# Designs tried in a protein design run: designed miniproteins, single chains, continued (3). Part 40

Each design is a single chain, and the fold is of that chain. pLDDT is the mean over its residues in the fold that is shown.

## One batch from the design tools (miniprotein)

Design m9362
Fold by ESMFold2-Fast:
Structure m9362 (fold): chain A 86 residues (1-86)
Amino acid sequence: MNREDKIEAMREKLIKLFKEALAKLTEEDIERAKEVFEKKDEEAELKLNDGELVVLTKLLAEEVVKNESGAAKEAAEKLLEALEEA
């Protein structure tokens, strides 16, 4: 297996993990991620599970889309689209 095949396999694994994390999201995971986002608590971010991290990532990307322009906004919009597809 060459380097390109390894990178593609890693990308597919990440997409699958994101899909599985989104499918397993509970109301508690969403509320916890929102609380961490609102408080900007960096220590609490380190204690988030995979599903809570996906919700936090979505909230951060939505904030970037709202407050930023140009390349940062475009990147955040693409990330949100990928999370919706997952």
Scores: mean pLDDT 64

Design m9363
Fold by ESMFold2-Fast:
Structure m9363 (fold): chain A 89 residues (1-89)
Amino acid sequence: MPVPSREQLEADIKRIEEGVKELEKLAEKITDPNLQADVKKSIEKVRNLIEEARKRLEAGDLVEAQLLLDSATIMLAVTKVDIENALKK
């Protein structure tokens, strides 16, 4: 597999950041304070992964940046499922 392009990684960062913003809006609808705290903590972990990916991208570590963004994408998807399950009550 070829090394990802900087343009692709920057597009992935923007996509994940937009996903984080949408999940933050959904999390505010959770009425259970413990579940809301748990999902907000997960969202913060995604934000940290994005920040680390940005640092790796700026350092020229494109493969490491992609791995961090892949992890952020998985965490974002899991967090979305957790929020959706909390909102079904």
Scores: mean pLDDT 84

Design m9364
Fold by ESMFold2-Fast:
Structure m9364 (fold): chain A 87 residues (1-87)
Amino acid sequence: MTTEEKVLKILEQVVETIKPLLSDKEREIAEATLERIRELLKRDSAKGLLFAHLTTNQLVQYASTKDPEVAKKVEALKGELQGVMKE
């Protein structure tokens, strides 16, 4: 599995974990962002990895304002994503 495939899988888990905290419109935006990052990882790996990292940071911040338990789970996934990006 490539670094890009590992990062995408972790980002998919981040989105799934945060979905219960999102409105229908916010879920559509999150899914659209995930698909945009999926395409970026194929076309420009460096930009895809950067946007995956930035998006994960934003979702951690959002979760921390809504539910500390969900925030903790997303923070753990952020750690996994950062570990993969160091490879």
Scores: mean pLDDT 84

Design m9365
Fold by ESMFold2-Fast:
Structure m9365 (fold): chain A 85 residues (1-85)
Amino acid sequence: ADGTLTITSPTKATLTLADAASGTYQFYIGDRQYTVLVDAETKRVAVFDENGNLIGFGQLSGNVADLDLTGFSASDIGTYDLTRL
């Protein structure tokens, strides 16, 4: 995997990238698709649902970002593999 996203609560996650590179990353929870945009120069991380709604954001420190989330539930707690597109 190109990284992992660990949802620790409905409002918090930790992103860990294998390489802190700018790019578009993707993960799935069941059949639901999510997009993670990483800008390594500005240190900005944004998470979007399949409809393009911004549902997560954070700032990259090294290869890790702590994210604030919206729209998740306790059933979404877990670790998800990221694939770089």
Scores: mean pLDDT 88

Design m9366
Fold by ESMFold2-Fast:
Structure m9366 (fold): chain A 127 residues (1-127)
Amino acid sequence: NREELVRLAREVRHTTELPRLEELRRRVEELLKEAERNGDKETAEAARSLLRLIDAKILFLRELAQPVAEELGVSVQEVKDALHLISDDLDGTAPKESEFSPEERERLNRLISAVLRALLESMKRVK
């Protein structure tokens, strides 16, 4: 079910809770098995891509979020909030840059850049 995969992908983008990511992972694995049984190559490939993203996000939250927070002198919660803001921007729901002061924009841009670099590193490690 492609519509269910799209919905799960959105939930994965907005989830920073490890137990919920593990639940989402199990559901995507079920969809992958179903797609493979039905010979639905497109859905199976999409499900594998989403599993890789989930695994990368779990790795980021377990191993990289704390070092990023320490490097920037911010809390782990602020790192998680920046990850949510990136997801909100992709969905068109993030606050506009005009709503922030110049200092807030500079701080936010530094945090977002660090989070994106750490997510790319996570994607590289999960293979």
Scores: mean pLDDT 79

Design m9367
Fold by ESMFold2-Fast:
Structure m9367 (fold): chain A 90 residues (1-90)
Amino acid sequence: MSALERLEEYKEIVEDLLKKALEYAKKNASPEKLKEIEKLIEEIRKIVDDALAQAAKASEEEAVQILEEASKKVKEKGQEVQDLLDEEQE
């Protein structure tokens, strides 16, 4: 599987997780936390979309590095979403 194909699969996985997080936040989060979660979700989507656009024009070796950097940034922002959701369970 190419790095671009892996990035496309990663986008599908991330989008499914973001949809579930947003549905949970809509039911459980305050309006202010919901806005913060929506902002983080849009930032994550932008990271993945920008990575896909760059990888589509890159060599396989460059696309692997783009995937690794995007995965790291998504993980960091995903942790911020999780932290906000965990605060709503308290």
Scores: mean pLDDT 81

Design m9368
Fold by ESMFold2-Fast:
Parts: sequence; structure tokens; C-alpha cells
Structure m9368 (fold): chain A 110 residues (1-110)
Amino acid sequence: HMDALLARLRELLARVRALLARARALYAELRAVADTDLARARALLAELRRIRLEAEILLGLARIIAGVAKVIYGEVPAEMQALLDEMDAIVAEIDALLADAEALLAAGEA
């Protein structure tokens, strides 16, 4: 069962990595248009919020898988913990990008 749990975590990590790439692209576009196209900037911020929510859901699923492994094996295996730590770091980066985007728009609207 360990190989199946690790495979599922790798699938979730791949999805979270794709969301990070999308978030970085959206944030770069938002920065480029924040002073010139407020409607576009707001639309990009809404997309970033959707990406952040999806990333949080995927991380939640990964934590449930780790919890199941801890119950079955008495501990979270090192390989599984490494995947969780990487997902945690990626979600934190998406959260930081969203916070920066919100601050940038708030400054422009003040």
C-alpha cells in the first residue's frame, strides 16, 4: 500500500507544481497591467484566488494521505514527508504571490 500512497502524493505534487507555474505567470501579467488595466488586474487576481484555493485543497488531500500512512505504519515515511514538505513550500509561495497581488491592487485603489 505504501507505493500506492506515494504514487498518489506524486500525482498531487505534480498538480500543485502546475498551479505554481500558472500562479507565477498570472502574477507577472498582473504586475504588468496593474497601473494600466485595472479590470484585467482584478480578473487576474480572481484567477490567483481560484488557484490558491485549489492548491489548498490538494495539500489537504496530501495531509489526509500522510495521516493514513501514519495510522498504518506508525510514522510518516521520509519519502512521503519530503513530498509533503515540497507541497507545503509551493502552497506557501502561491499564498505569498496572492498576498503581493492583493497589496499591489490595494495600493493602486487607495
Scores: mean pLDDT 88

Design m9369
Fold by ESMFold2-Fast:
Structure m9369 (fold): chain A 86 residues (1-86)
Amino acid sequence: SRREKADRIGDIVEKLTLEQIRELAEKLLPIFEKVSPEAADAVREAIQATDKTEALRLFDAAVMELSRYGSDEAIDKALEIAEELA
C-alpha cells in the first residue's frame, strides 16, 4: 500500500548517516516539489541540516506529505531512489 511504501522510506532513512540523508534529500527534491510546497520546503531544509535528528524530523514531514498528496508513481520512484542508498 501507499502507507507501507512511505513507512519503508522512513525505515531506510533512519538507518542512513546525516550525509546520506542529505544526498537522498537532494535526489528526491524534484519529486517533492510536485507534491506540495510544504514537502519541498522540508526537503530543502533537510539538505542543509547539521544534525541527524533534525534531518529525520524534516524528512518524516516530507514523506508524510508524499503519502497524502503524491502520486503512486512519485511514491514508487522515491522508494526506488531510497533503496539504492540502503
Scores: mean pLDDT 86

Design m9370
Fold by ESMFold2-Fast:
Structure m9370 (fold): chain A 80 residues (1-80)
Amino acid sequence: SMAEELARRAAELAARAEAVGLRAAEEVASTLSDEAARQELLEQTRAHLAGLRREAVERARAGDAGIVEQLEAVLREAEA
């Protein structure tokens, strides 16, 4: 079905966005001298990105093609 195709595409794009976001957070964390602050940033980022990925997949499965377009736009900007 179109919804399952959108969900698969959203999952792929969301996983790429999660990887980009986590890498950026790791770079920021590396500039922090406080180990507790580094761990908090990484934990918060992982939790936030996991939530966004779940939401994106559920929206796509519900037939929201717009989420796929939004993820593609975000990735073009982030990966550029």
Scores: mean pLDDT 83

Design m9371
Fold by ESMFold2-Fast:
Structure m9371 (fold): chain A 110 residues (1-110)
Amino acid sequence: SKKEAEKLTTIMLAEGLFRSISQEMMSMSEEQSQQYLQQRIDRLNQERDIYSRSEDMSPYSEILQLIIESIQNFYDDMVRIRQTGDDSQIQQSSNDIGRKLRQQVDDIFG
């Protein structure tokens, strides 16, 4: 159905954006990843504000907020994990947060 197609496309785009950002941050130093995080969050907040002006776009505003929260959570996990010296857990964090984001986006569409 149209609703199912829109939901699947939105889930794929949201997860894809999150995974792209998390992969970029994994390749950066802590200082570089912090600056990158702030720039990406600022841009996503601007996009969220645009979508929040329309009732029809309200679900997309909520999805952008979920992406922002997912990116913030990943950054916090990455910084914590790097302090332990076990970088293998960083990829696992990205996978777990990405999976949770998929579920949360699915829930918005019912």
Scores: mean pLDDT 86

Design m9372
Fold by ESMFold2-Fast:
Structure m9372 (fold): chain A 117 residues (1-117)
Amino acid sequence: MTIEELNELLDRLMRGEITPEEFAKRLGIDFEVIEAVNAAGGRAVVLIDKSTLKLTEEEKKRIFERAQELARTLAGQGVDAALVILKNVTPEQLDALLEWARRHRLRAPRVALFIEG
């Protein structure tokens, strides 16, 4: 996939023209998907690589809860579109990322982050 094709797919994803599941399928990656939308139309999509979920049920629950908070935080900060891809991330790394995102209020129209543990 070229950078131009990736940017076009990301634009379509953020406009709701394709689903996050379709986006992940086109990337060839097995993800769990978490979305948040605020009342001002800001969107955040968090993709969790399923390899990250080969953890205890308690750790998986913590990862999902923190990823949902991260999506809501990014959508609430006035980012028009945010994509976060998480691979091999622990719950503790997600707690640190969430705290970082809350402190560093992202003001860019579009944000893409790839976080690998």
Scores: mean pLDDT 68

Design m9373
Fold by ESMFold2-Fast:
Structure m9373 (fold): chain A 113 residues (1-113)
Amino acid sequence: MAAAEAALAAGKAAYAAGDLEAAIAHFERAAALAPGTELAAQALLYLGLARYWAGDLEGAAEYFERAARTAEAALGPSHPLALAALRLLAEVYEELGDTEKAAAARARLAAAA
């Protein structure tokens, strides 16, 4: 846990500084060190955000989906972290032009909220 917490903190610091490459590396480490936890769900959500700002929309969608599933399993489907991941997932699929996947993400959000 301490190593995963340190990696998450380092990732957040890099993300706040605009160092997306360093942020991604730290968040990948945090998620790998604490799979299935709230910490992993946070790290996966930040991975999605970092990938999004780096211009990797498909990678962002993958991480938002993983963040949503991890948060739903660890914290429940109505938890703010799960809802945030589903909102971001729907937004990214709209930007990708995948209206069916965006609608599916919004349906999941509506069922949980």
Scores: mean pLDDT 87

Design m9374
Fold by ESMFold2-Fast:
Structure m9374 (fold): chain A 61 residues (1-61)
Amino acid sequence: MTVHIEAENGKEAAEAVRRWVEEGRAGDHLVITLKQPASPEDATAIAEAGERYVALRRAAA
């Protein structure tokens, strides 16, 4: 299944990914759509959130 996360900026995208990780609602495919260009700081936050998401999913599998 494909999970779509829409965010106005990178911080909101990272928070949305974090929420999915906390709820244990891991989808097969995760798509993040940003409405504004991400800053370097926001890009780092998204990458960290995504890395934790992948780690959680693999632990569950």
Scores: mean pLDDT 62

Design m9375
Fold by ESMFold2-Fast:
Structure m9375 (fold): chain A 99 residues (1-99)
Amino acid sequence: ADAELEKRAREAGKRAYERTLKLTGNEEIAKLVGDAAYYAVLGEGYLKLGDLDKAKYYFQLAKQKLLQASDLAKKLGKETGDEILLKLSETLRKEAAAL
């Protein structure tokens, strides 16, 4: 269970990292989004296992990473005029609000 959850979380983080890197070309944003996906999958997994304290803890970490990624994407989007970064910032902020 825990080993399978950890593997699932790592694969989710890797996929989110790779997708975000392709979308933005920015490794720091990609790492933050990857970390957020990893923590979100752990949070959901612990929620399904009935471990509410661990679920809340990991959802809080995921939210923090999404907000950091959103803020960085907004900053760079404003500096470069990149509409993809500005839209990504909005999407990540909405995802954080849902956690």
Scores: mean pLDDT 91

Design m9376
Fold by ESMFold2-Fast:
Structure m9376 (fold): chain A 50 residues (1-50)
Amino acid sequence: SLEEQVRQAWQEVVDRAEALRSAPDQGTLREEQERLREAWGRYRELKAQL
């Protein structure tokens, strides 16, 4: 369901945020920042469809 997709997308945002907090160097930090932005965008897009 769309609600399940929204929950999964939110979990991905949480997972990416945790990866960002645990980044061992500036290169990884920048990569995880981009991935978090992408995950957040997907979550917002799916949530807007509810």
Scores: mean pLDDT 84

Design m9377
Fold by ESMFold2-Fast:
Structure m9377 (fold): chain A 65 residues (1-65)
Amino acid sequence: MKATILEVAGRLHFAVGDYETALAAYKEALEIDPEDEVTRRNLQELAKAMRDAGKTDLAEEAEKA
């Protein structure tokens, strides 16, 4: 359940606008479970939100993960 805990943490940080912490949590979740479609989808949503917020470098890092 480690990947699920990190995914939930990432989602909570994303919801409050803490994009860097959300990205770190999602990346750790994917290190544990690279096949987690939910985490990959949330990472894509995060990347879009970061681009919309003008955080292009962070968005590129999310897309690379």
Scores: mean pLDDT 79

Design m9378
Fold by ESMFold2-Fast:
Structure m9378 (fold): chain A 56 residues (1-56)
Amino acid sequence: MSLVEKGVAFLKSLEPSIRNLPEERLRAMILAALPSADEAQVAEALARAKELGLIA
């Protein structure tokens, strides 16, 4: 599983508590869980989570 897929899976595991969190908090949480992820991978995971309706 890619780091992007791991990031999306991580956010999905926290549903529904993440729905109203600001993007900055979500970014920090992904980086804390996946410290090897780069900025582009975190951004892609957040974009995917938005497409799936997990976050605004």
Scores: mean pLDDT 78

Design m9379
Fold by ESMFold2-Fast:
Structure m9379 (fold): chain A 71 residues (1-71)
Amino acid sequence: MVDKQIETMILQAIKTLPKDEQEKALKAIEEAKGDVEKQIDYLLKLGEEIGNKSVIHVAEESRRLLAKSKQ
């Protein structure tokens, strides 16, 4: 159930964004539904584009959790 934990972390990070960015992010995450790696990659790219260190941190932690689940 790591995928559900990662999805929750991503959604919580998106809720910290301005409303306009939230709508874009939610749409991109919905389009990548079922592909957790793609959702993480999107969140990392978004955090870098916005310069939001908290969003980048959540993306990196999500990647770490996913890597552990593959072992």
Scores: mean pLDDT 79

Design m9380
Fold by ESMFold2-Fast:
Structure m9380 (fold): chain A 98 residues (1-98)
Amino acid sequence: EEVKKLVDELSELLTKMNAAIEAGDLDTAKEYARKAIEVARQLLELVKDDPDIVRAVESLIRTLEEIINAKSKEEADVLLAFAIIQLTNLRKYLEKKE
């Protein structure tokens, strides 16, 4: 299923962002955040008929945009932790909807 594929791709990108942040490479982390936003926008087109899922995806996109604007490793780390929670909640919404 395309939705599952995009969610799995988002999870992989967040894992790559975490590795980059831990390495102190904010530029690489921000590049993965930009790719994650692109994947999240593709997901948004597929789920546009469910307002709860739309809000969850839009919230994740906002957090990813904040990571792109992060000025420190510490700021990026906190925002990434929040993005991971948002993706976990998004998965729960998708499972509840079949």
Scores: mean pLDDT 85

Design m9381
Fold by ESMFold2-Fast:
Structure m9381 (fold): chain A 81 residues (1-81)
Amino acid sequence: SAEEQLKKRKEEAEEEGKRAVKRGEEAVKNYKEVSVEELRELQLELATQATRLDMLGSEYAKEVAEAAEKVGEALRKKEEE
């Protein structure tokens, strides 16, 4: 059904978002060892996932968006070095 398809897409997006958040947290902790390019790619990935989750009505959209912001802060710190 359409409801089952939406639920599955939401669950898959939430799992992808959670994995991206974990990668973001690790990158923020080790931002000096992570390249500027990797931080930019990760920030874009997290922002894209947050938008997808928001469109699907997921409560995880905010958590993923906050992870994107934290990666952006790490990127700014690294660019200021």
Scores: mean pLDDT 85

Design m9382
Fold by ESMFold2-Fast:
Structure m9382 (fold): chain A 115 residues (1-115)
Amino acid sequence: SEEFRKKLEKEIEEGLELIKQGVEYTLLLNSLKNTVPDLKKEDKDKINEFIKLFSQSIEKAKEFIKKHKKDKSLLKNLKKVLENALKKLSKDDTPLSKEFKAKLEEILKLIDELL
């Protein structure tokens, strides 16, 4: 029907927009948060906030890390999530993948300086 066609067209347009904005890589980070064993609810909630901020800008992600610089447990768990993301991206040589890897490495360097 016409309603079904309009919904499908909107979903296609939204999907293309997500790909265009590189949101697929933030979805990758979100999927990897549960790969960290023994993650406390508070750390999980903060990692979710970090992923949301990272999807908006690297500067916002860096501000989050600096705000939580004394939370060594959170920083160690974030490091594991980001290292797992880099490992999954290791075989992908697209320009978008290279840009995302550079951003992940920049955040990891900041975390290592604070640990």
Scores: mean pLDDT 75

Design m9383
Fold by ESMFold2-Fast:
Structure m9383 (fold): chain A 86 residues (1-86)
Amino acid sequence: SEDVQQLLKYLQQKDVDGALEFLTKKYKVQLDKDNPAHISQFSNKDLAVAYNYLRAIKYNYSNETKKELLSLVTNDELKSALSKFL
């Protein structure tokens, strides 16, 4: 997926805000501290999960919540990149 490859570039740079801005603009999702994005708003489940994981990082959610979200990522390269934020 082109969007997964673009997301990986932001993650390699440790740019959480850039990754979130990319995903929110691409998928017309509003960043919200209290509400996760629904999977139906994304073309790919892993992108929806990655968005909710990066949102959890931005708003300082628990490590338990972040680990649960990370466990839902099926793309190994994306999961590896996201795991570096734990």
Scores: mean pLDDT 89

Design m9384
Fold by ESMFold2-Fast:
Structure m9384 (fold): chain A 80 residues (1-80)
Amino acid sequence: STIEQFLSLSEEEQLAVLDELKKQIDDYVKNPDKYPKERIIEFLNFAIELLKAVKEKRPSLQDYYDELINYLKKKIEEVK
């Protein structure tokens, strides 16, 4: 899966992907009318699964990732 491929990357490469993910999340959240609703939901669900995988490997940042996951879940409900 894409998530398994992500987890096989170096830590430096994983951080670069997470920075890009954050930028994409911000774009979808700030400009919801710019994208098809289905695309936003699909991307945010993917982001949640990726963050869950990262959270398991970085327990020191668990609270930060939990807050972000809950924020994304709320945004999915708002666009439904």
Scores: mean pLDDT 77

Design m9385
Fold by ESMFold2-Fast:
Structure m9385 (fold): chain A 104 residues (1-104)
Amino acid sequence: STAEDIAKAREHYRKGLEAFKEKKYEEAVEHFKEAIRYARRAGDHRLLAEAAYNLGLAYFKLKKYEEAIKAFEEAARAAERANDGELRAQARSNAARAKEELEK
């Protein structure tokens, strides 16, 4: 159900944030991927954008810049659908930063 998918997305998003805070970036990636999967099923564009943005940050910490770019670009698209111009701008800015790291 949509309510169960939203609940699972929120739980995985919370666990991802906790893992990120503890610098367990690989664990954070797995939780944010699950949060994205459930948010996408539920049609929750805001939660999808937030989870994809933090997935990008976790990949960036792991120096996985190609994956970070893709995650930030997904976050920007989802943020636009959620009418969140600030998150869209942040996602685009961090995608540019990841592209700069990839060019070094």
Scores: mean pLDDT 93

Design m9386
Fold by ESMFold2-Fast:
Order: C-alpha cells, then structure tokens, then sequence
Structure m9386 (fold): chain A 103 residues (1-103)
C-alpha cells in the first residue's frame, strides 16, 4: 500500500502532474499518520499536503502542524530551506521507513 503510493508519487513528479502528486501525498500522509500514531484531522492532512506541494520548509511544516514535530525531527533536521517535490518524496520515504520500524 505505502510502496504503491510512493511509486505513484514518483510517477506524478516525472509527469509534472501536480494534481496526482497532491492526491498521492495526501493519501501517503493519511496512512503514515495512522502508522506513526499521529492523530491528524482531514483539514490538517489537506493543509499539510498543500504546504508540501507549495514547497514549505520542514520548519514551516512543523509550525503548521506542531503535533508532527517529534516525528519530523526523527527523520531530518528542521531546515528553513524550501523543499522541492523530490525532497518531499524523499521525506515521505523516510517517514515510511520510520513507520515500518515502529509497527
């Protein structure tokens, strides 16, 4: 499930398909939040996905959804640099690895 969503996100980046990338990132975040024990509302999931697509930094994401801060800090330092789509995918891959380790 997670592996298939990660492949779909990678394909969306290759095709410059922002809509499919947003949908796939939203689904990945929903699955990863459940596996990592982070309770996110649908509104928070949507805000987070949109922020990631908009190139928000890790620090900006942590400020937007503070309950994610401990999980984000486990996979990367909270950088102030804007993220590319590839860096978002790399972050989601790291979160998936963390989720599998803890499940």
Amino acid sequence: DIDELLKQAEEAIKNNDIESFLQTVTQLLRQLARLLGVDLSDDQLRQLALAMIAGFSLRELAELVPQLTPVLEEVAPLSDEPMTQQQVLDLLKKLAELALEKS
Scores: mean pLDDT 84

Design m9387
Fold by ESMFold2-Fast:
Order: C-alpha cells, then structure tokens, then sequence
Structure m9387 (fold): chain A 70 residues (1-70)
C-alpha cells in the first residue's frame, strides 16, 4: 500500500476545500491557509498580497509533491 499523506497535509487540503465551499474572499482564504500552516497572525497581517500568494503557492507545491509520492 502507498504511504498516507502526512496529517498536516491532509488538514491543509481539507481546509482549502472548506474555504472554497464557504465562498470566502481569496485574500482571507489565503490568510486562513497560512494560519493553519503555522504562520503567526501578526506575520500574516504584515504580509502584502504578493507575499500571501507566494507563500500559499509554496504550500500548494509542497502538498502536490506529497500527493505525487502516493
């Protein structure tokens, strides 16, 4: 059997689905993903939209790499 996805990655994928279903504004959805990934609220509040997009992209790339190992 293939190894399961790490619990963190499973939680992040679940959160992305829930945020999309809830119809949150994209910027707020990105902030929630970063908070779930372990970023501090103060750090997230200081981030520009470009920084939010870059960090969420990195998280998505990490999740994709983990899924591709399955």
Amino acid sequence: SLPPLPARSQALLQLQRELAAAGLPEREAMREILRAAGYKPSEIAAMSLEELEELVRKIEEELKAEVEKL
Scores: mean pLDDT 73

Design m9388
Fold by ESMFold2-Fast:
Order: structure tokens, then sequence, then C-alpha cells
Structure m9388 (fold): chain A 86 residues (1-86)
């Protein structure tokens, strides 16, 4: 489906960005986990889980995939809210 193909592309792009960020940190010797890296990890995890749900059971799994993506967004919002408190 168009949704499955779009999500697969988003996962591929998100994974590539995360790997590039990690490679840059290693090259600089700065293995510190930044906010950007934490957000990227949450996005990759959520999108990969949503993709797995759609690939394994495309019929009736679209709502489960959407819920996983929304939970990922909520985790990012909670992380940003924690920073806003300071």
Amino acid sequence: SAELEALKKEVEEAEALLEAALAQARAQGTYRETLGLRIAKIEVEAKKKALEVLENSPDGSLEEAKKILEEGKKKIEELLEELAKK
C-alpha cells in the first residue's frame, strides 16, 4: 500500500540519519548522547515497530501502526517538556 511504502521510506531515511549522527560522534570522540540523538532513536524505534506491524499483518494493523507512531511522538513531546521545565 502507499502507506506501507511511505513508512518504509521514512524508516530508511531515519536510520540513515541516525547512523550518520553516530558515525560523526565516534569520529570526533564525542560519544555523549545529545537530545538530537535521543529524538532520532525514538523516531527510528517507533517507525520500525509500525513498519513491522504493517508488514506482518497489513489487514487490520493500520490502527496499531498509527498508535505506535503516536506513542513515539508522545515520548518526544515528554522529552521536550522536561527540557522546557528548566
Scores: mean pLDDT 75

Design m9389
Fold by ESMFold2-Fast:
Structure m9389 (fold): chain A 91 residues (1-91)
Amino acid sequence: SAAEEERLKQMIESLKDVGKDELEIQIRAARELAALAREAGDTARAEVLDGVVARAELILPYLEASSKERVEAVEREAREALERYRAELAA
């Protein structure tokens, strides 16, 4: 629809500086939090998080890739966190 197309254009324009890969990480985190909220019985919070994910996924195909430096930094942080966790389990 024309209204839906116009809304998507406005969302893309407001998010033009957000990288696709960074948004994908945020979507994953929001899904994880939604699952935890459901397990805790907080259905209202889970529904809000599901809405955030749905809106983010709607605009995701229109975003440009994140900078290589940002992706590498986030991947390094994830690896370091995992290594710390493994070290704690080995102690």
Scores: mean pLDDT 69

Design m9390
Fold by ESMFold2-Fast:
Structure m9390 (fold): chain A 122 residues (1-122)
Amino acid sequence: SHMKRTQRANDLLAEAQRYIDNANSLISQANSDIDLGQEALDRGDLERARRLLDSARLAIVGAESYVTQARGFVDEARKLATTEEQLKQAEELLARVDDLNAQVAANNARLDALRGRLREAE
C-alpha cells in the first residue's frame, strides 16, 4: 500500500542516516589516530605508531562497510519514495555518502604512506 511504502522509505532513510553517522564517527577516530600515529613516527616511537595506525586501519574498514550499507539503504528508499521530501532527503544522504567515500579514500592513501614509513623504520 502507499502508506506501507511511505513508512518503509522513511525507515530506510533513518537507517541510512544512522549508518552515515557511524561512518562519520569512525572517520573522525581514524583521522585522530593517523595524526597521532604520524607524530609518533616523527618522534621514533614505533610501537605507539604501529598501535595507532592499526587502530586507524580498523576504523577505516568499519567506515567503508557503513558507507556501503548506507548507500544501499538510500538506493532502496529512493525506489520506495512516495513524497518529494523523501527524495530530497535521499539526495542529501547520497551527497553525504559521496563525501564520506572521498574522506575514506584520502585516509587510506595517508594511512598507506605512513604504514610504509613504519615498515622502513622497523
Scores: mean pLDDT 92

Design m9391
Fold by ESMFold2-Fast:
Structure m9391 (fold): chain A 93 residues (1-93)
Amino acid sequence: MKEEEEIQKKLEEIEELEKEVEKLLEELKKLSKDEKLIKEAEEKYKQLLEKKEEKLREMAGSKDLAEIKKKLEEIKKELKELKKELEEKIKEL
């Protein structure tokens, strides 16, 4: 039903945000010589991807579509926050 469609849309939105974060990480690597800062940003992104994969595995066996939707919303918010943080760091360089 509509809940399943909403989950699919949120997954698409998350994929778009992942692409944006990856582009910002590449930009940061080009502009910054601070390898530690870059590695910390990469680790944050990696942790978010691990959370996403875990939630997708839960989805495969779960009937709790509303819970999955909420968890995907949380991941989306964390990706938006990381994107914002990266944009701010790039502007400071």
Scores: mean pLDDT 78

Design m9392
Fold by ESMFold2-Fast:
Structure m9392 (fold): chain A 83 residues (1-83)
Amino acid sequence: DLLREKLDALVRIGFLTQEQRDALLRLLDGGASQSELVDALSALTGISRAQASAILNAPSVEEAVRIAIDIEIDKALELMKKA
């Protein structure tokens, strides 16, 4: 399952904790909709619903990881600028 592979990769890069991944997998196994998974990812990580949607709807594991890394870079740059 592409979504499970995405979540596993996000844990490996440190974007998700194992607990956060397990919570999302529990929702997925319980039949959660795409919208519910987007809401849960946003709530667990503090990213926007749009960012969470971009990650979950990415066409590949690599693209999901790329989006997550870009989010972390933007967050770090915003913090450093103190703008």
Scores: mean pLDDT 84

Design m9393
Fold by ESMFold2-Fast:
Structure m9393 (fold): chain A 69 residues (1-69)
Amino acid sequence: SDEINREIVRKALEKLKEKYPEITEEDIEKVVELILAGDSKAAEELLKKKGITGEELDREGVRVAVETL
């Protein structure tokens, strides 16, 4: 379900927001929409601009959440 997928990704990103306060709720919604649209590169670039590296994504399990969509 698109709705369930949105919630899963949003929750994973909200956990990331607790460690990286530069990430806003607006950023989270943008990343969710990009992932659902199949634009993983744009989603990763947005997170990278907020200071999150690929290594941090792997550590926090965000990549797993994204890939389960």
Scores: mean pLDDT 69

Design m9394
Fold by ESMFold2-Fast:
Structure m9394 (fold): chain A 55 residues (1-55)
Amino acid sequence: SSEDKARAFIQALHDSYFGDAERLYKAYRQLDPQAQLSESTFLKVYQQVVQENAA
């Protein structure tokens, strides 16, 4: 799913963006311009990934 692809992208790159979820979302759009994933859904997935990695 589009959320699974976004989750994998976030998991791989969130550390490289130092908590800048908006910049990471812009990078995701550059990588997958056909993605129909909304920014709000992307940010929700981002929060889930960051929370899981923070323990």
Scores: mean pLDDT 77

